# Ledger of designs, part 57: designed miniproteins, single chains, continued (2)

Each design is a single chain, and the fold is of that chain. pLDDT is the mean over its residues in the fold that is shown.

## One batch from the design tools (miniprotein)

Design m5876
Fold by ESMFold2-Fast:
Structure m5876 (fold): chain A 62 residues (1-62)
Amino acid sequence: LETIIKVFEEVLGVSPVKEDDNFFLLGGDGIKAGEIVRKLRERGIDVKVQDIINNPTPKELS
């Protein structure tokens, strides 16, 4: 959960991000979703862009 929150903050340029904050309401788009996927995979979390679209909060992705 903490890793996902930090990646959201880094990619979206918003801090603090809460566990129930919606990616799209924070200003996320398809390009930012791709950046989040890449950074999470670098940290050992295997997610897809579709997972962010369907589960757009850090809590749902953890």
Scores: mean pLDDT 79

Design m5877
Fold by ESMFold2-Fast:
Structure m5877 (fold): chain A 79 residues (1-79)
Amino acid sequence: SRERLRELLRRIGLTDEQIESVLNAFDILEKEIGPEKVEELLAEMERALEQFDPRTVRNLLYLKIGELIKEIIRKKKKE
């Protein structure tokens, strides 16, 4: 859900401008990896917020997004 992602991004301390940028990036990501993988990522980040501070979770989210982008590029590199 777009609202679920928006709420997560607010909780980890992103500005409204940063949230809109990330939401746009996730629209592209969801088209490439599917909604199930996005929901798995959101659930993982929500669980991380129960155990870690918001800054740590934000860094983890950026790391996970980076890995997903690399996977998309890798898939498109040949085809």
Scores: mean pLDDT 79

Design m5878
Fold by ESMFold2-Fast:
Structure m5878 (fold): chain A 67 residues (1-67)
Amino acid sequence: SSDSKALLAAAKHLRELAKTSPLSELLLEAADRFEEAAKRGDLAAAEEVMAELLEKKEKILGKEKMG
C-alpha cells in the first residue's frame, strides 16, 4: 500500500541520515521500527516511532542552550 511504501521510504531516509549523524543509533533504531511497522501495516507503531524520534530530537536541541 502507499502507507507501507511511505514508511519504507522513511526508513531508508533515516538510514542514509545515520551515516553522517551523531544520532546514528537513534536513527537506525527508528528505521528498523518503521520497516517492521510497514511489513505489518501497523500504523499505530509507526506513529509511536515518529513521536519518540521527534521528542528525542527536541530534547537534544533544548539541552544545547543550557549545557
Scores: mean pLDDT 75

Design m5879
Fold by ESMFold2-Fast:
Structure m5879 (fold): chain A 61 residues (1-61)
Amino acid sequence: AGLEVVALYDYQGGDGDLSFHQGEKFEILNTSETGWWQARSLTTGETGYIPSNFVTEVLLQ
């Protein structure tokens, strides 16, 4: 637990998904779904699903 990721691209989500812009950071909460991760935006505090291929892992600094 404690995986942090950053958005590589802008994304407009549907119902239940997060919308975000490139450079937004997320805390990953759950990876049980393939291709979709439950995340919390560190910018807005919103929780929802994000496409896993739109983000990359960052080292906690």
Scores: mean pLDDT 77

Design m5880
Fold by ESMFold2-Fast:
Structure m5880 (fold): chain A 85 residues (1-85)
Amino acid sequence: PLDFVDSRGRTALHLAAELGDLERVKYLIEVKKADVNAKDKDGRTPLHLAAEAGHKEVVDYLITEGKADVDAKDKNGRTAADLAA
């Protein structure tokens, strides 16, 4: 099933992660069963966006409970850890 995406290929989970909205992130994963590893047009996952924005609580949730792929690389070969540094 396709989730709603914006012009950059970002899902609702991407936007919630970028904004640091932990409650919305939890609901999208647990209730809506959103794809935690969905990639936007730049190859970025929600984990990449949360890490780049510095939202530690969302990053921790995506890794521990969401089981996000920590090794996922964007189009420039960067992981979420590379963007958080």
Scores: mean pLDDT 82

Design m5881
Fold by ESMFold2-Fast:
Structure m5881 (fold): chain A 66 residues (1-66)
Amino acid sequence: SLKQRLLELIGEILRLIGEILDLEKELEEAKKKGDKKRAEELEKRIEELKRRREELLEELRRLEEE
């Protein structure tokens, strides 16, 4: 149970990291093209994913302490 949840959390965290990296690359391209609207949209999405990643990392830390 605990081991299965740990693996599930790690998998979700890795997926989020991948998504964030892809979006950061898209953000760099949008900034180079001067597309301010796309850049703002990407920044908001990156912020949301980073917050979700932080929440999952906190859950992972709690599971390791219990």
Scores: mean pLDDT 85

Design m5882
Fold by ESMFold2-Fast:
Structure m5882 (fold): chain A 86 residues (1-86)
Amino acid sequence: LGEELLEAAANGDLKKVEELLKQGADVNAVIENPKPGEIPGETPLHLAARAGHKEVVDLLLANGADADAKDATGLTPADWAEINGV
């Protein structure tokens, strides 16, 4: 569930994010074992913000996503959203 939520958020799959959250996926799941190009400690909100998926960002925030969580680079989802103009 957490891994699937991270993937759906990164891809901007709004419907899949909604379905996974309804199934009890942790809205604040983190990347602990990053693949090349991934940042450790990123949450679904970080991934959606970094990719510019505004509707997914809004949905995750509405479901209690922590906008102040820092990834391994010290950046919050809000920092990534600002970089992408979201």
Scores: mean pLDDT 78

Design m5883
Fold by ESMFold2-Fast:
Structure m5883 (fold): chain A 65 residues (1-65)
Amino acid sequence: GATEDALGALRGAEKALEEKSLAAALVARHQSQEALDIARREGDEEAVKLAEEAIRLAEEGIQLA
């Protein structure tokens, strides 16, 4: 569901940030944007918040890689 997708994206973004991997951070940003689109379509407000946090971390990972 949308929450599972958003949590998966968040974990991916956190891992990319820890590993300082540009490739992983770019993948995490893409997955986070997809999770946000799904969450908004389904009206899952908690999944929206998780996906927005995942995007934020993925963008930090891109900047730090």
Scores: mean pLDDT 85

Design m5884
Fold by ESMFold2-Fast:
Parts: sequence; C-alpha cells; structure tokens
Structure m5884 (fold): chain A 72 residues (1-72)
Amino acid sequence: SGLDELLAEYHKSYDLDGDGVISLEEMLAASPGASEATKELLREIHKAADKDGDGVVSLAELLAYYRELLKL
C-alpha cells in the first residue's frame, strides 16, 4: 500500500509537465549526481519499461516494471 503511494509521488516528481510520460533524459536529469552504475541501471529500467520504443514511458508502464522488480 505505502509502496504504491511512494511510487506515484516519485513519478510525479519526474513528470514536470504532468503528461504522464517520462523520457530517459528526464530520468537521468533527475539524478545528475548519480554514479555511472546508477545511470546504467536507470537506462536498463527505462528500456525494459518502454515497451513501445518511443523513448518515453507511461506512468502505468513504469509502475508495473517497478512492482515486478521489487516482487517480494
């Protein structure tokens, strides 16, 4: 329950325009001080969540990917 709310708030932070989509550049720009390993991880996450290959990820797609990644 709290995880879903956390993920929704996190996504809102990335979605500055309120379009409901996130580009790879926006994900990377939100973590400018991230290590190279973290940037590689973000790239892999975005790639896996971006099923349409348009370079953007919808909120629903991103949340679904994070839920699968964190499956406990």
Scores: mean pLDDT 68

Design m5885
Fold by ESMFold2-Fast:
Structure m5885 (fold): chain A 92 residues (1-92)
Amino acid sequence: MTRAEVLARVRERIERKEPLTDEEIDFLFAYFDANGDGTITKEELKTFLRTVLGREPTDEEVDAMIAEADKDGDGTLDKEEFRQFLERLALE
């Protein structure tokens, strides 16, 4: 799938409260983990949320989402934390 196709499907699934596939999660994580360090930063998460929500997220919204998903308290999301974050978005 192209980047645009994956982002469109992720947006549709979140709007319909449907779970994301493992392939979609893996693609998104690899895309946002541009540095290959195994984490997604707050700025990368903002870019994702802007694309998926169709609006600019506030710092307060992003900080709250990271605080709920970031169990290590390091201010970044690893792949498992990112997966749990996406599952919360899809089901809430």
Scores: mean pLDDT 71

Design m5886
Fold by ESMFold2-Fast:
Structure m5886 (fold): chain A 116 residues (1-116)
Amino acid sequence: AGPAARAAARAAREAAEAARKAAEAGEAKEEAEKGAEEAEEAARRAEEAAERAGEAPSEEAARAAREAARGAQEAAEGAEKAGETGGEEARKAAIEAGAAAGLAAMAAGAAEIAAR
């Protein structure tokens, strides 16, 4: 359970970083920054839950991983808005944020399976 929640947290942080890059290059700065902040906060909670769960099945770690995936998705949506207006760099950052959100969702699924 812990490793999957940690993976979701890492992916959420990657989505947040990509969203901040999109915000710097685009005009939808506030939405991308808000999404990045939510993804970073959810990642911190997932990291804490992963530490507590270790290798054991943990519904808490699975829930925290799902919250990290949700935060990553919000970061990706903000980055996509910035990517529509910010040119090539913002567009690349939006693609990176979307990919990271996908990884976070997969990791959250793995955490749920491991919690059983």
Scores: mean pLDDT 81

Design m5887
Fold by ESMFold2-Fast:
Structure m5887 (fold): chain A 119 residues (1-119)
Amino acid sequence: TDLNLKLFEAAKAGDVDEVKKLLAQGADVNAKDKYGNPLGEMDDNLSRLSPLMAAAKYGHLEVVKVLLEAGADINAQDSRGRTALAVALYGGNSVQKNKDVVEYLLSKGADETAGAKKM
């Protein structure tokens, strides 16, 4: 729905108040299309981002916190197997800019090895 796309846009923009408003209106924090891909725009790696991944990519720590509190899947993967943690580390912004988001995701149990099982 338009509501789920608005949630993605608000998360990408770092608009905490709009994110909270849209979640209160019933926006699905884990919204996916019929193929299981997150809703939203293609990023520089030609993969669609979830609201959590967009917030993490752009370093919007307070939006990341709100989305996780609302039940966002911290280990959800895009079509390339990337998590919000992977996007925050490598998704086109400086690691220094996204440091607080990376540290927060790790503190909440983000799995650095999700999708990368080399045993």
Scores: mean pLDDT 72

Design m5888
Fold by ESMFold2-Fast:
Structure m5888 (fold): chain A 85 residues (1-85)
Amino acid sequence: SVEELIAKLKAQGTDVNMKDSLGNTLLHYEALAGLGERGVERIKALLALGADVNAKDKYGRTALDIAREVGDEESAAVLEAAQAA
């Protein structure tokens, strides 16, 4: 569940906005995975933990840009709604 994933990430002290050497956050990696409905639960958990939906990788791509590139319509819809809020 979203609640279980949020609890795990909080317990680990995970900085959801930390960028790796490619400029990717956890939100970018969930979009890259292209898991459809399964990815939506993880994306919602990251957003609930304060993940920056506008964070850009080294190529200037947001997680929404990546979801659109991989054809994950379910993840793209959630990310688009988060950007509009």
Scores: mean pLDDT 81

Design m5889
Fold by ESMFold2-Fast:
Structure m5889 (fold): chain A 63 residues (1-63)
Amino acid sequence: SPLPVAEAVKDYTAKTPGELTLKKGDRLVIIEKIDEEWWLVYSQNTGKSGLVPKEYMRVIGYL
């Protein structure tokens, strides 16, 4: 299936090394939905990957 593309709807600051810091408007590829709250994403803005709470993102399309 195509990978979902999301936009950060608000800023998020990583609290652990496994998490990703986001700025509002960042574009993200959703690699895996780990659980009900956390998604593993790739940032098209920074080239970094990490975990982000899903509530900080809105799906806008698919690759």
Scores: mean pLDDT 86

Design m5890
Fold by ESMFold2-Fast:
Structure m5890 (fold): chain A 122 residues (1-122)
Amino acid sequence: SEEEARRLLLQAAYTGDLEGVRAILEEHPDLDINAQDEEGRTALHWAAYNGHLEVVKALLEAGADINAQDKEGRTPLHWAAYNGHLEVFNALLEAGADPNAKDKEGKTPLDLAAENGHLETL
């Protein structure tokens, strides 16, 4: 089902299961790649949160919204910065992510990196 496919995509992105992501997208070409969970987070948010570079690249190639905002107003770039995932952060910037996007508290991705002690790793 569409809902089952969405849950499986979110899980595969969360765990960094690249082959799982590819299989789900191939089997469900009508699937909304930008579908949000209860927190408003897409597969791209969770891949960026956990630093899964190759999954991030696969989702972007499939048309994932690089600037999608979750319920906190945070983009995938905010979460890559918050968790200090340098390679994912750079890949998102190269793909056109907005480094000046502000969350609902007025914080940029680099503000979150600074607050979480990761500014020196970015």
Scores: mean pLDDT 91

Design m5891
Fold by ESMFold2-Fast:
Structure m5891 (fold): chain A 97 residues (1-97)
Amino acid sequence: VSVEEIVEALNADGVNISKDALELGFKKEQEDLPELSLVDYALLLAVVNGAEKAVLYLLENGADVNAQDRFGKTAFDLSIELGHEDIVEILLKYGAD
């Protein structure tokens, strides 16, 4: 998946992010998590924003359902904390622990 395709998926679901903003945020997180992929970062961002359709797109395109942010929180942890019940169900279907 290209950066442009990730940006389109996020914006289509209301996240409203530019390519430059996504890449800058990813680079900052990657300083703490060198093994973090852009797709995994985009998954965490989509979950925080309640972007259900973007979450599905990213999981179907190689995002690690168990990817962690710099604080050790998974997409599942974030969805529970933020009350995104539909995203919780999606993550469980994709194998979240």
Scores: mean pLDDT 83

Design m5892
Fold by ESMFold2-Fast:
Structure m5892 (fold): chain A 116 residues (1-116)
Amino acid sequence: SLNLELFRAALAGDAERVRELLEAGADVNAKVTEEMLKELKAPAVEIGMTPLHIAAGLGHLEVVEVLLENGADVNAKITNSPNPALEGKTPLDIALENKVPQEVIDVLLKNGADPN
């Protein structure tokens, strides 16, 4: 699945691979499914997360920039999560909770992230 590989590239911080996968037709706003979660095996990933949630939460600045350039929803909300603490969280929420570098926060805000 192109979307599964996109999640792997976002996890790895591989901005070049993210670009290649988006050009190949991966969905920039894909959401992690239960099946994908089992294959990804990464503690930073939860059901309902988008590639932008993952990249922002891990502080992968170049991946965040590439995803936003390719139409990632900066205000995407985690939905249908089995974890109620994650329901409605945006990429900015995850980045702030994980204390990522300020440069990632700045890029999200510049691209229209709602601080509330």
Scores: mean pLDDT 89

Design m5893
Fold by ESMFold2-Fast:
Structure m5893 (fold): chain A 60 residues (1-60)
Amino acid sequence: GPFLAEAVKDVESSAPFFLSFKKGDKLLVLKEVNEDLWLAESLKTGKKGYVGKGDIKIIE
């Protein structure tokens, strides 16, 4: 099912469909896109988008 995750660093993205977030922000990981990317939802903003796997840690 979906997993709770936390950002390990600040990410500012101008790329379409990629999430921007701050270190410590909570995200819900929805789906694996590929080996490098998750599809996630920011719990702070409600926005969905792509996130690098190295930019977040799964917490639950």
Scores: mean pLDDT 84

Design m5894
Fold by ESMFold2-Fast:
Structure m5894 (fold): chain A 64 residues (1-64)
Amino acid sequence: SFGDRLRTLRDERGLSQRQLAKRAGLSQTTISNIERGQHAPSPAEINKIAKALGVSVEELTQPA
């Protein structure tokens, strides 16, 4: 899922949910909810997260 992929990419970079949230300009609660599948990220949130991780939107949104 998107949340599982986000968690993997974040973990590979040694980032906590709080650190990723700070880089992306989002709340830690938002990152946590996205990773748990409790929040479907908006296109704006996806773009912010991709920039914070240094990946393309396509790489972040690919399911497998």
Scores: mean pLDDT 81

Design m5895
Fold by ESMFold2-Fast:
Structure m5895 (fold): chain A 63 residues (1-63)
Amino acid sequence: MVGDVVRAIEDFTARREDELSFKKGDVLEVLGESPDGAWWHVRNLKTGEEGWVPSDKLEVLSG
């Protein structure tokens, strides 16, 4: 859900400029979702970087 705070459960490496890389344990804010929910547009709360990431690598901390 948009506005959720999520934590990375594994590392992810971006393959495109619109994707965001993260490390296991990074805390991110959900800004948007793809229509199928498979990809989330997120902001890293520590760096301020934004990008699309696979939702299956994230756990929801608040919702």
Scores: mean pLDDT 81

Design m5896
Fold by ESMFold2-Fast:
Structure m5896 (fold): chain A 62 residues (1-62)
Amino acid sequence: MKYLAKAVEDYEAKSEKELSLKKGDELLIEKFIDNVNAYAKNLKTGEEGYVPLVYIEILKEL
């Protein structure tokens, strides 16, 4: 199951496996990995990677 989400704050990726965010970026959540991280696609940049859940707001279930 996928979710539409939005970045609530800027985040800079610490590795190539992580996703960088700018506040207001729209994300597609592909999978929840654990209670802290999800795997997502940034719909503005086209980049994919792991993102900490504290930097995103879930908007809609798809």
Scores: mean pLDDT 84

Design m5897
Fold by ESMFold2-Fast:
Structure m5897 (fold): chain A 92 residues (1-92)
Amino acid sequence: SEIEEFIEKAFEKIKELIEKYKEGKISREQFVLGVTNILVEVGEKVSVEDLEKLVERIKKYIEENLDEETAKELIAQLEAILAGIKAEQAAK
């Protein structure tokens, strides 16, 4: 599926951002901006359900690959980004 391939490419890009952040190559602000830009683009092309499923996969990857304190902070940012995208879509 073209949509499934698009979602998988988005997930791979976000995993690259998580690894760069973990390695100290990008700031938290750069991480949040990068993830926001990717998830906004996904939200314009897929259902809210598919966007939420992608976000759950990202949360799981963060929990499995980062320490508990850092994971908690990034997951909170990810949930805030998702809530913002859903609010903007509901206003359209």
Scores: mean pLDDT 85

Design m5898
Fold by ESMFold2-Fast:
Structure m5898 (fold): chain A 62 residues (1-62)
Amino acid sequence: MPFVATEDLTDEQKELLREFFEKNPKPTEEEIKELAKKLGVPEHTVRIEYQNLLNAEEAEKS
């Protein structure tokens, strides 16, 4: 696609990011860029979702 004008993640995109997070909770900047391109979302959206997943995991340990 030449561009995508949405910053919202679909349920399927969230599922894929969660699965990747389970395998690699500390991705490199390059991996974040690759995920964003595969999902057709901004890199910022991927970073926010990763931060949310990390915070949720840390809360579970409390």
Scores: mean pLDDT 71

Design m5899
Fold by ESMFold2-Fast:
Formats: sequence, structure tokens, C-alpha cells
Structure m5899 (fold): chain A 90 residues (1-90)
Amino acid sequence: AKASFKEYVQSLFGNHLTEEKIAEFKRVFSLFDADGDGTITTKELGTVMRSLGQNPTEAELQDMINEVDADGDGTLDFPEFLTMMARQMT
């Protein structure tokens, strides 16, 4: 992995997220990436997060989706997903 990505992840999660956990997040994300294009639907965000032990409320999910779905296409990529996970873990 590139150093800049690792530093970005550490800025979101501090010292709490290991490379193994990042790989786990990517693996779960890929299970919901039906098109193989590196994105998931905003409707799947809650399910993906719950699969990783998080329990966001409907209101929290709507707030997160509104922030990351700038294109209004109903999808988010892996870095956007990591940002949402950081918000739920902190």
C-alpha cells in the first residue's frame, strides 16, 4: 500500500486500525460491490457497516450518505466508506 493512504487511514482511525482490518473492510466491501467497479450503493452502507460490527441509526446513515453522495448517483467508493467507518468508530 502507498504511504499516503496509510497516513490517511491513521488520520481517521489513529493507531486503532491495522492493515489486517483495512483488508477485512475491503473484503466485506467487495462482497457488496456487485458491478465490480469499486463502489457500493448507499442503500447497502448500513448492511456493510453492520457486517463489520457497527450499528448506525437510520438518521446517522442519512447524514453520512448526504455528505458522501455528492454526485447523487447513490454510490460510494472505498475511501468514502472508510471515512464513514471512522465516524462510527470515534
Scores: mean pLDDT 70

Design m5900
Fold by ESMFold2-Fast:
Structure m5900 (fold): chain A 59 residues (1-59)
Amino acid sequence: MQLARALSDVFTDNPAFLSFKKGDIVEILEVVDDEWVLVRSLTTGREGYVEKGGLELIE
Protein backbone atom coordinates (compact mmCIF):
# COMPACT_ATOMS: atom_id res chain seq x y z
CA MET A 1 0.00 0.00 0.00
CA GLN A 2 1.51 3.32 -1.10
CA LEU A 3 0.63 6.24 1.21
CA ALA A 4 1.04 9.96 0.63
CA ARG A 5 0.50 13.14 2.67
CA ALA A 6 -1.33 16.25 1.41
CA LEU A 7 0.98 19.29 1.16
CA SER A 8 -1.88 21.86 1.21
CA ASP A 9 -5.64 22.30 1.62
CA VAL A 10 -7.67 21.61 -1.55
CA PHE A 11 -11.40 22.30 -1.95
CA THR A 12 -13.39 21.17 -4.98
CA ASP A 13 -17.09 20.91 -5.86
CA ASN A 14 -16.32 18.41 -8.64
CA PRO A 15 -17.10 14.85 -7.39
CA ALA A 16 -14.35 13.34 -9.61
CA PHE A 17 -11.68 15.14 -7.50
CA LEU A 18 -10.87 14.74 -3.82
CA SER A 19 -11.10 17.60 -1.29
CA PHE A 20 -8.56 17.34 1.56
CA LYS A 21 -6.70 19.28 4.24
CA LYS A 22 -2.94 19.76 4.59
CA GLY A 23 -1.50 16.74 6.41
CA ASP A 24 -4.30 14.30 5.41
CA ILE A 25 -3.07 10.82 4.54
CA VAL A 26 -4.22 9.19 1.29
CA GLU A 27 -3.66 5.78 -0.30
CA ILE A 28 -2.53 5.83 -3.93
CA LEU A 29 -4.79 3.45 -5.87
CA GLU A 30 -3.67 4.22 -9.45
CA VAL A 31 -1.15 6.47 -11.23
CA VAL A 32 -3.13 7.93 -14.15
CA ASP A 33 -0.36 10.00 -15.77
CA ASP A 34 2.58 12.28 -14.85
CA GLU A 35 0.24 14.84 -13.19
CA TRP A 36 -2.75 12.92 -11.78
CA VAL A 37 -3.27 10.03 -9.35
CA LEU A 38 -6.41 8.28 -8.09
CA VAL A 39 -6.36 8.13 -4.28
CA ARG A 40 -8.51 7.13 -1.31
CA SER A 41 -8.65 9.40 1.76
CA LEU A 42 -7.88 7.52 4.99
CA THR A 43 -9.77 10.27 6.88
CA THR A 44 -13.07 10.15 4.93
CA GLY A 45 -12.82 6.91 2.86
CA ARG A 46 -13.67 8.89 -0.32
CA GLU A 47 -11.89 8.30 -3.62
CA GLY A 48 -10.98 10.90 -6.22
CA TYR A 49 -8.30 12.30 -8.47
CA VAL A 50 -5.59 14.58 -7.07
CA GLU A 51 -2.62 16.39 -8.59
CA LYS A 52 0.55 14.33 -7.97
CA GLY A 53 2.59 17.47 -7.14
CA GLY A 54 0.25 18.19 -4.18
CA LEU A 55 1.29 14.95 -2.42
CA GLU A 56 4.40 13.84 -0.51
CA LEU A 57 5.04 10.07 -0.76
CA ILE A 58 5.44 8.22 2.54
CA GLU A 59 8.10 5.50 2.32
Scores: mean pLDDT 81

Design m5901
Fold by ESMFold2-Fast:
Formats: sequence, structure tokens, C-alpha cells
Structure m5901 (fold): chain A 87 residues (1-87)
Amino acid sequence: DKAEKLIEAAANGDVEKVKELKDYVNAKDADGATPLQYAAAMGKLEVVKVLIENGADVELKGDVGTPLEVAKAHGHEEVVELLEKAL
């Protein structure tokens, strides 16, 4: 599934794969989590930026919480600042 591949790419910081699969930026996995939530959890700042630029919903929640909540929980300060600016 392309959506699951995007989620894995986002978690791994694979910017090129994220750009290839941009049509699936708001897709959820079996746990209800989005690519943006995984990128935020893993502190993948460049992937977070690319996902937001391609229409990722920064308020979309899953079982792991919102992207902002996840970034704060994991101490990724630069990702927190980027997500707060994204409104």
C-alpha cells in the first residue's frame, strides 16, 4: 500500500520517497496515525516541512495524538516550533 510506504518513509526521514508519495500525506495506518505524526515522533524536521508544504493536516489526530503533542512528548523542539507556526 502506497499510504503505508509513505508512513514508513516519513518515520525514516526519507525525503525523496515522501515527495514521490505526497498524494497520501493524510492517510492513516492501522493504528490511526498519519505520516506527519511519525515524522514528528522521530524528529524528522525536513520531512515534517515537506509534508506540511504538501497539505498535511497538522490537527489530524490518531491513537498517538496530534503531531504537535507527539513532537512535544519526544522533545523535538525544532519540530514543535515548525508545527506551532503551521497553525
Scores: mean pLDDT 81

Design m5902
Fold by ESMFold2-Fast:
Structure m5902 (fold): chain A 89 residues (1-89)
Amino acid sequence: MEAEARELIEELRRLVESGGSTEERKEALLRAAEFVLRHVLPPDLAAELSELAQKLAERLTEEQLQEIVEELEPLLEEAKARRAALAAA
């Protein structure tokens, strides 16, 4: 997981530096959010990933951000279900 997180961080950093296309930024943000929702990361890696995600989000319109939120909604429900299962155990 650490190697995958670092690879994702490098990809996000590259997009922040180069600009990338709107589609590339949207896909990168979706992948970052999905990764955070599905995995427990060390605090340092989680903080760096969140910082880069915020920088990418600054370049997107409100409409594009809303599309990302809508695509993440199933993953948020899945994460809530996992937390409920852990609390029941």
Scores: mean pLDDT 73

Design m5903
Fold by ESMFold2-Fast:
Structure m5903 (fold): chain A 97 residues (1-97)
Amino acid sequence: MGLTPLHVAALKGDVETIRKLLEEAKKNGIDYLKERDDSEDGLTPLHLAALNGQTFALDVLLEYDPSLKDLKDKNGLTPADLAFTNGHWAIAIGLKA
C-alpha cells in the first residue's frame, strides 16, 4: 500500500481531512507533508493535489509548508509540472510564482 491518508485526502481535495491530519502531525512531531508514495514516481501529497487539480487542497498544504512546491518526484518533476501536464494551467502558473 503506497498511499498515506494525507496522499488520499490531497488526491480527493478533502480539505477537512487534510487539516485534521496536519494538526495531528504537528502535535506528534511527524512530517506527513514530505512523505512520498510507493509508486515509481515517488509523489508527495502536493504532487497528487496538483495532478488532480485540487486547488483548495494545494492552498492548505502550502499554508503549512510553502517549500513543498519545490519538491521534485523521481522523474525531476515539480507539482507545477504535473499540473501543467494534466491541463491545470492556472494551478501550474500559481505554483511557479
Scores: mean pLDDT 80

Design m5904
Fold by ESMFold2-Fast:
Structure m5904 (fold): chain A 59 residues (1-59)
Amino acid sequence: AQAATALKIKTLRMLAGLTQAQLAALAGVSQATVSKLENGLPVSAAVIAKIIAAINAAI
């Protein structure tokens, strides 16, 4: 679910010590896109994959 993914991404980002802007830069997306995902708003599967890959690289 989008909400479960949002909480997971937010938690992992905070554990990695990243701001939304830093995560967005690593994922190659806008900070607004990261904010949308973390607030449970719909984003494409490709965007979610980029953000997850960026977090995995940062941890």
Scores: mean pLDDT 79

Design m5905
Fold by ESMFold2-Fast:
Structure m5905 (fold): chain A 64 residues (1-64)
Amino acid sequence: SFGERLRQLRLERGLSNRQLAERAGLSPSTISDIERGRLAPTPGQVRDIAKALGVSVEDLTQPA
């Protein structure tokens, strides 16, 4: 759910996994693990990802 929403928003913006990771200050493997549901993101990581995507935390955490 969260991982699929994150992947959808990233792809809609034409961002690679690496580009999103660089914007969010995270590793590409961390973004990949979150998108695959292997890792639950921390509140700080959710905030940094939302900023990197230009969306609100609420928009990122709600399923489409």
Scores: mean pLDDT 82

Design m5906
Fold by ESMFold2-Fast:
Structure m5906 (fold): chain A 111 residues (1-111)
Amino acid sequence: AADVNAKDANGRTPLHLAAEAGDLEAVRELLAAGADVNARDNNGNTPLHLAAEAGHAEVVELLLEAGADVNAVDKNGKTPLELAIENGHVPVAKILREAGAVIRKTPVPLK
């Protein structure tokens, strides 16, 4: 396609779709072509959210190297780290924590 930042009906760019699919080579090519690493879909998901939810560790590392916001929140206030944990993707959760990801604080005060 001629426009690497074109959005589909769900607000997803080619980078969103490549990240969700775990297509590491397509992610590299799209980033080299000027894809917006922090583009948001209609649900507020960045490519990093979709890669983390799907458990694609190498794609997560590549997106972080390209300047992905590790603490970006979707429409439900979830970060990529929270999605990785909810879906049981331990290697991805480790990568995100090492990159400075923060888990939302529970509203329970310390006794």
Scores: mean pLDDT 82

Design m5907
Fold by ESMFold2-Fast:
Structure m5907 (fold): chain A 56 residues (1-56)
Amino acid sequence: SMEERRRLILESASEAVKAIGHAAKAVSDPETREADLAALAEHNARSNALYAQALA
């Protein structure tokens, strides 16, 4: 349904925002950088998967 697709797009956007937060922290905090880069990759992957699902 269109409502379900809109929900998936909003969830995709939310995951993208979380990825950006981790990207910013990785630049500013060397002590957590490895963990932040891993989290960035995870949230980007979820964002992409949700967006792909919305387009199906």
Scores: mean pLDDT 90

Design m5908
Fold by ESMFold2-Fast:
Structure m5908 (fold): chain A 153 residues (1-153)
Amino acid sequence: MDVNAADNYGLTLLHIAAAAGDLDLAKHLISLGADVNAQDDYGRTPLHLAAEAGHLEVAKTLIEAGADVNAQDDYGRTPLHLAAEAGHLEVAKTLIEAGADVNAQDDYGRTPLHLAAEAGHLEVMETLLEAGADPEAKDDEGLTPADLLAQRE
């Protein structure tokens, strides 16, 4: 049986464990040789799904097993983009400590700081700024993170 078998969407069991926050399953699959950097049909790794869902202990386990913290999905988004958009402060801190590029741009020119600002996640924004995020970075529409924070309804 292939531990890296993917479904019709490119999802492996490790993607499912990461999205569900199933730490015991994630550890077991990694011990069986699961590819921690497997990409689904949207270019998402298990670490992308753990970061989006805020599953801190699964994210840590994936990073320790060699997950690429700077992997980009089909939209150019890194795990840090997804943690920042969702407001998962402790996951964002863990990704930064593991060497995440705080100034990575998605396909729209947006950094993690842009996504945290648009969502209003002030503590994530402060953490990104302390880690060297550029507050003057402009997306493809010429908007800074501060511009996106000011645009509410």
Scores: mean pLDDT 91

Design m5909
Fold by ESMFold2-Fast:
Structure m5909 (fold): chain A 68 residues (1-68)
Amino acid sequence: MVNINAVGRTGLSALHLARAAGHEEVVEALERYGVSRNPTEVGPVTPLHRAAAEGDLERVEELLREGL
């Protein structure tokens, strides 16, 4: 289930970290924007992965709005 090869870079990584840490609001935000439904890279998501892991919902929303 856990794929360390994909963790830490893609939207899948951001969603996975948020879910593992229990940041449900961040998980919903990422899913709403469609960031992490494919096993492919879907743009610049490294800052998003950090924000998701830390539960920084405001930062996640800002990144998605700014054009993730």
Scores: mean pLDDT 60

Design m5910
Fold by ESMFold2-Fast:
Structure m5910 (fold): chain A 93 residues (1-93)
Amino acid sequence: MREEALKLAEEAIKLMEETLRRLPEGDHDLKASAIAGKKTIEFMIERGVSPESIALGTKTLADTVARMARSAGDEELARRAEELARKARELIE
C-alpha cells in the first residue's frame, strides 16, 4: 500500500512536470492548482501521512493534470493522467 502510493505520487509529479514543460502557456489557474497539489503531496510524504491520504492527493493532482492536457487538446497526456487517477482511486477503495 504505502510503496504503491509513493510510486503513484512520484509518477503524478513527474507527469505534472512534463505537462508544465510541454504546455508552458496553459491555464494559469490549473498550473497553480497543479503546483499546489505537488507541494501538498510532498508535505504529506515528509510528514509520514497515511498512504490513503497520499493516494487521494495523487488522484487530485492527476485529475488536475488531465484537465490541463484536455484543455490544450493533448488527449494522450490526458489519458495518461486519467489512468494515474484511476490507480490512485483503487488504492483508496
Scores: mean pLDDT 82

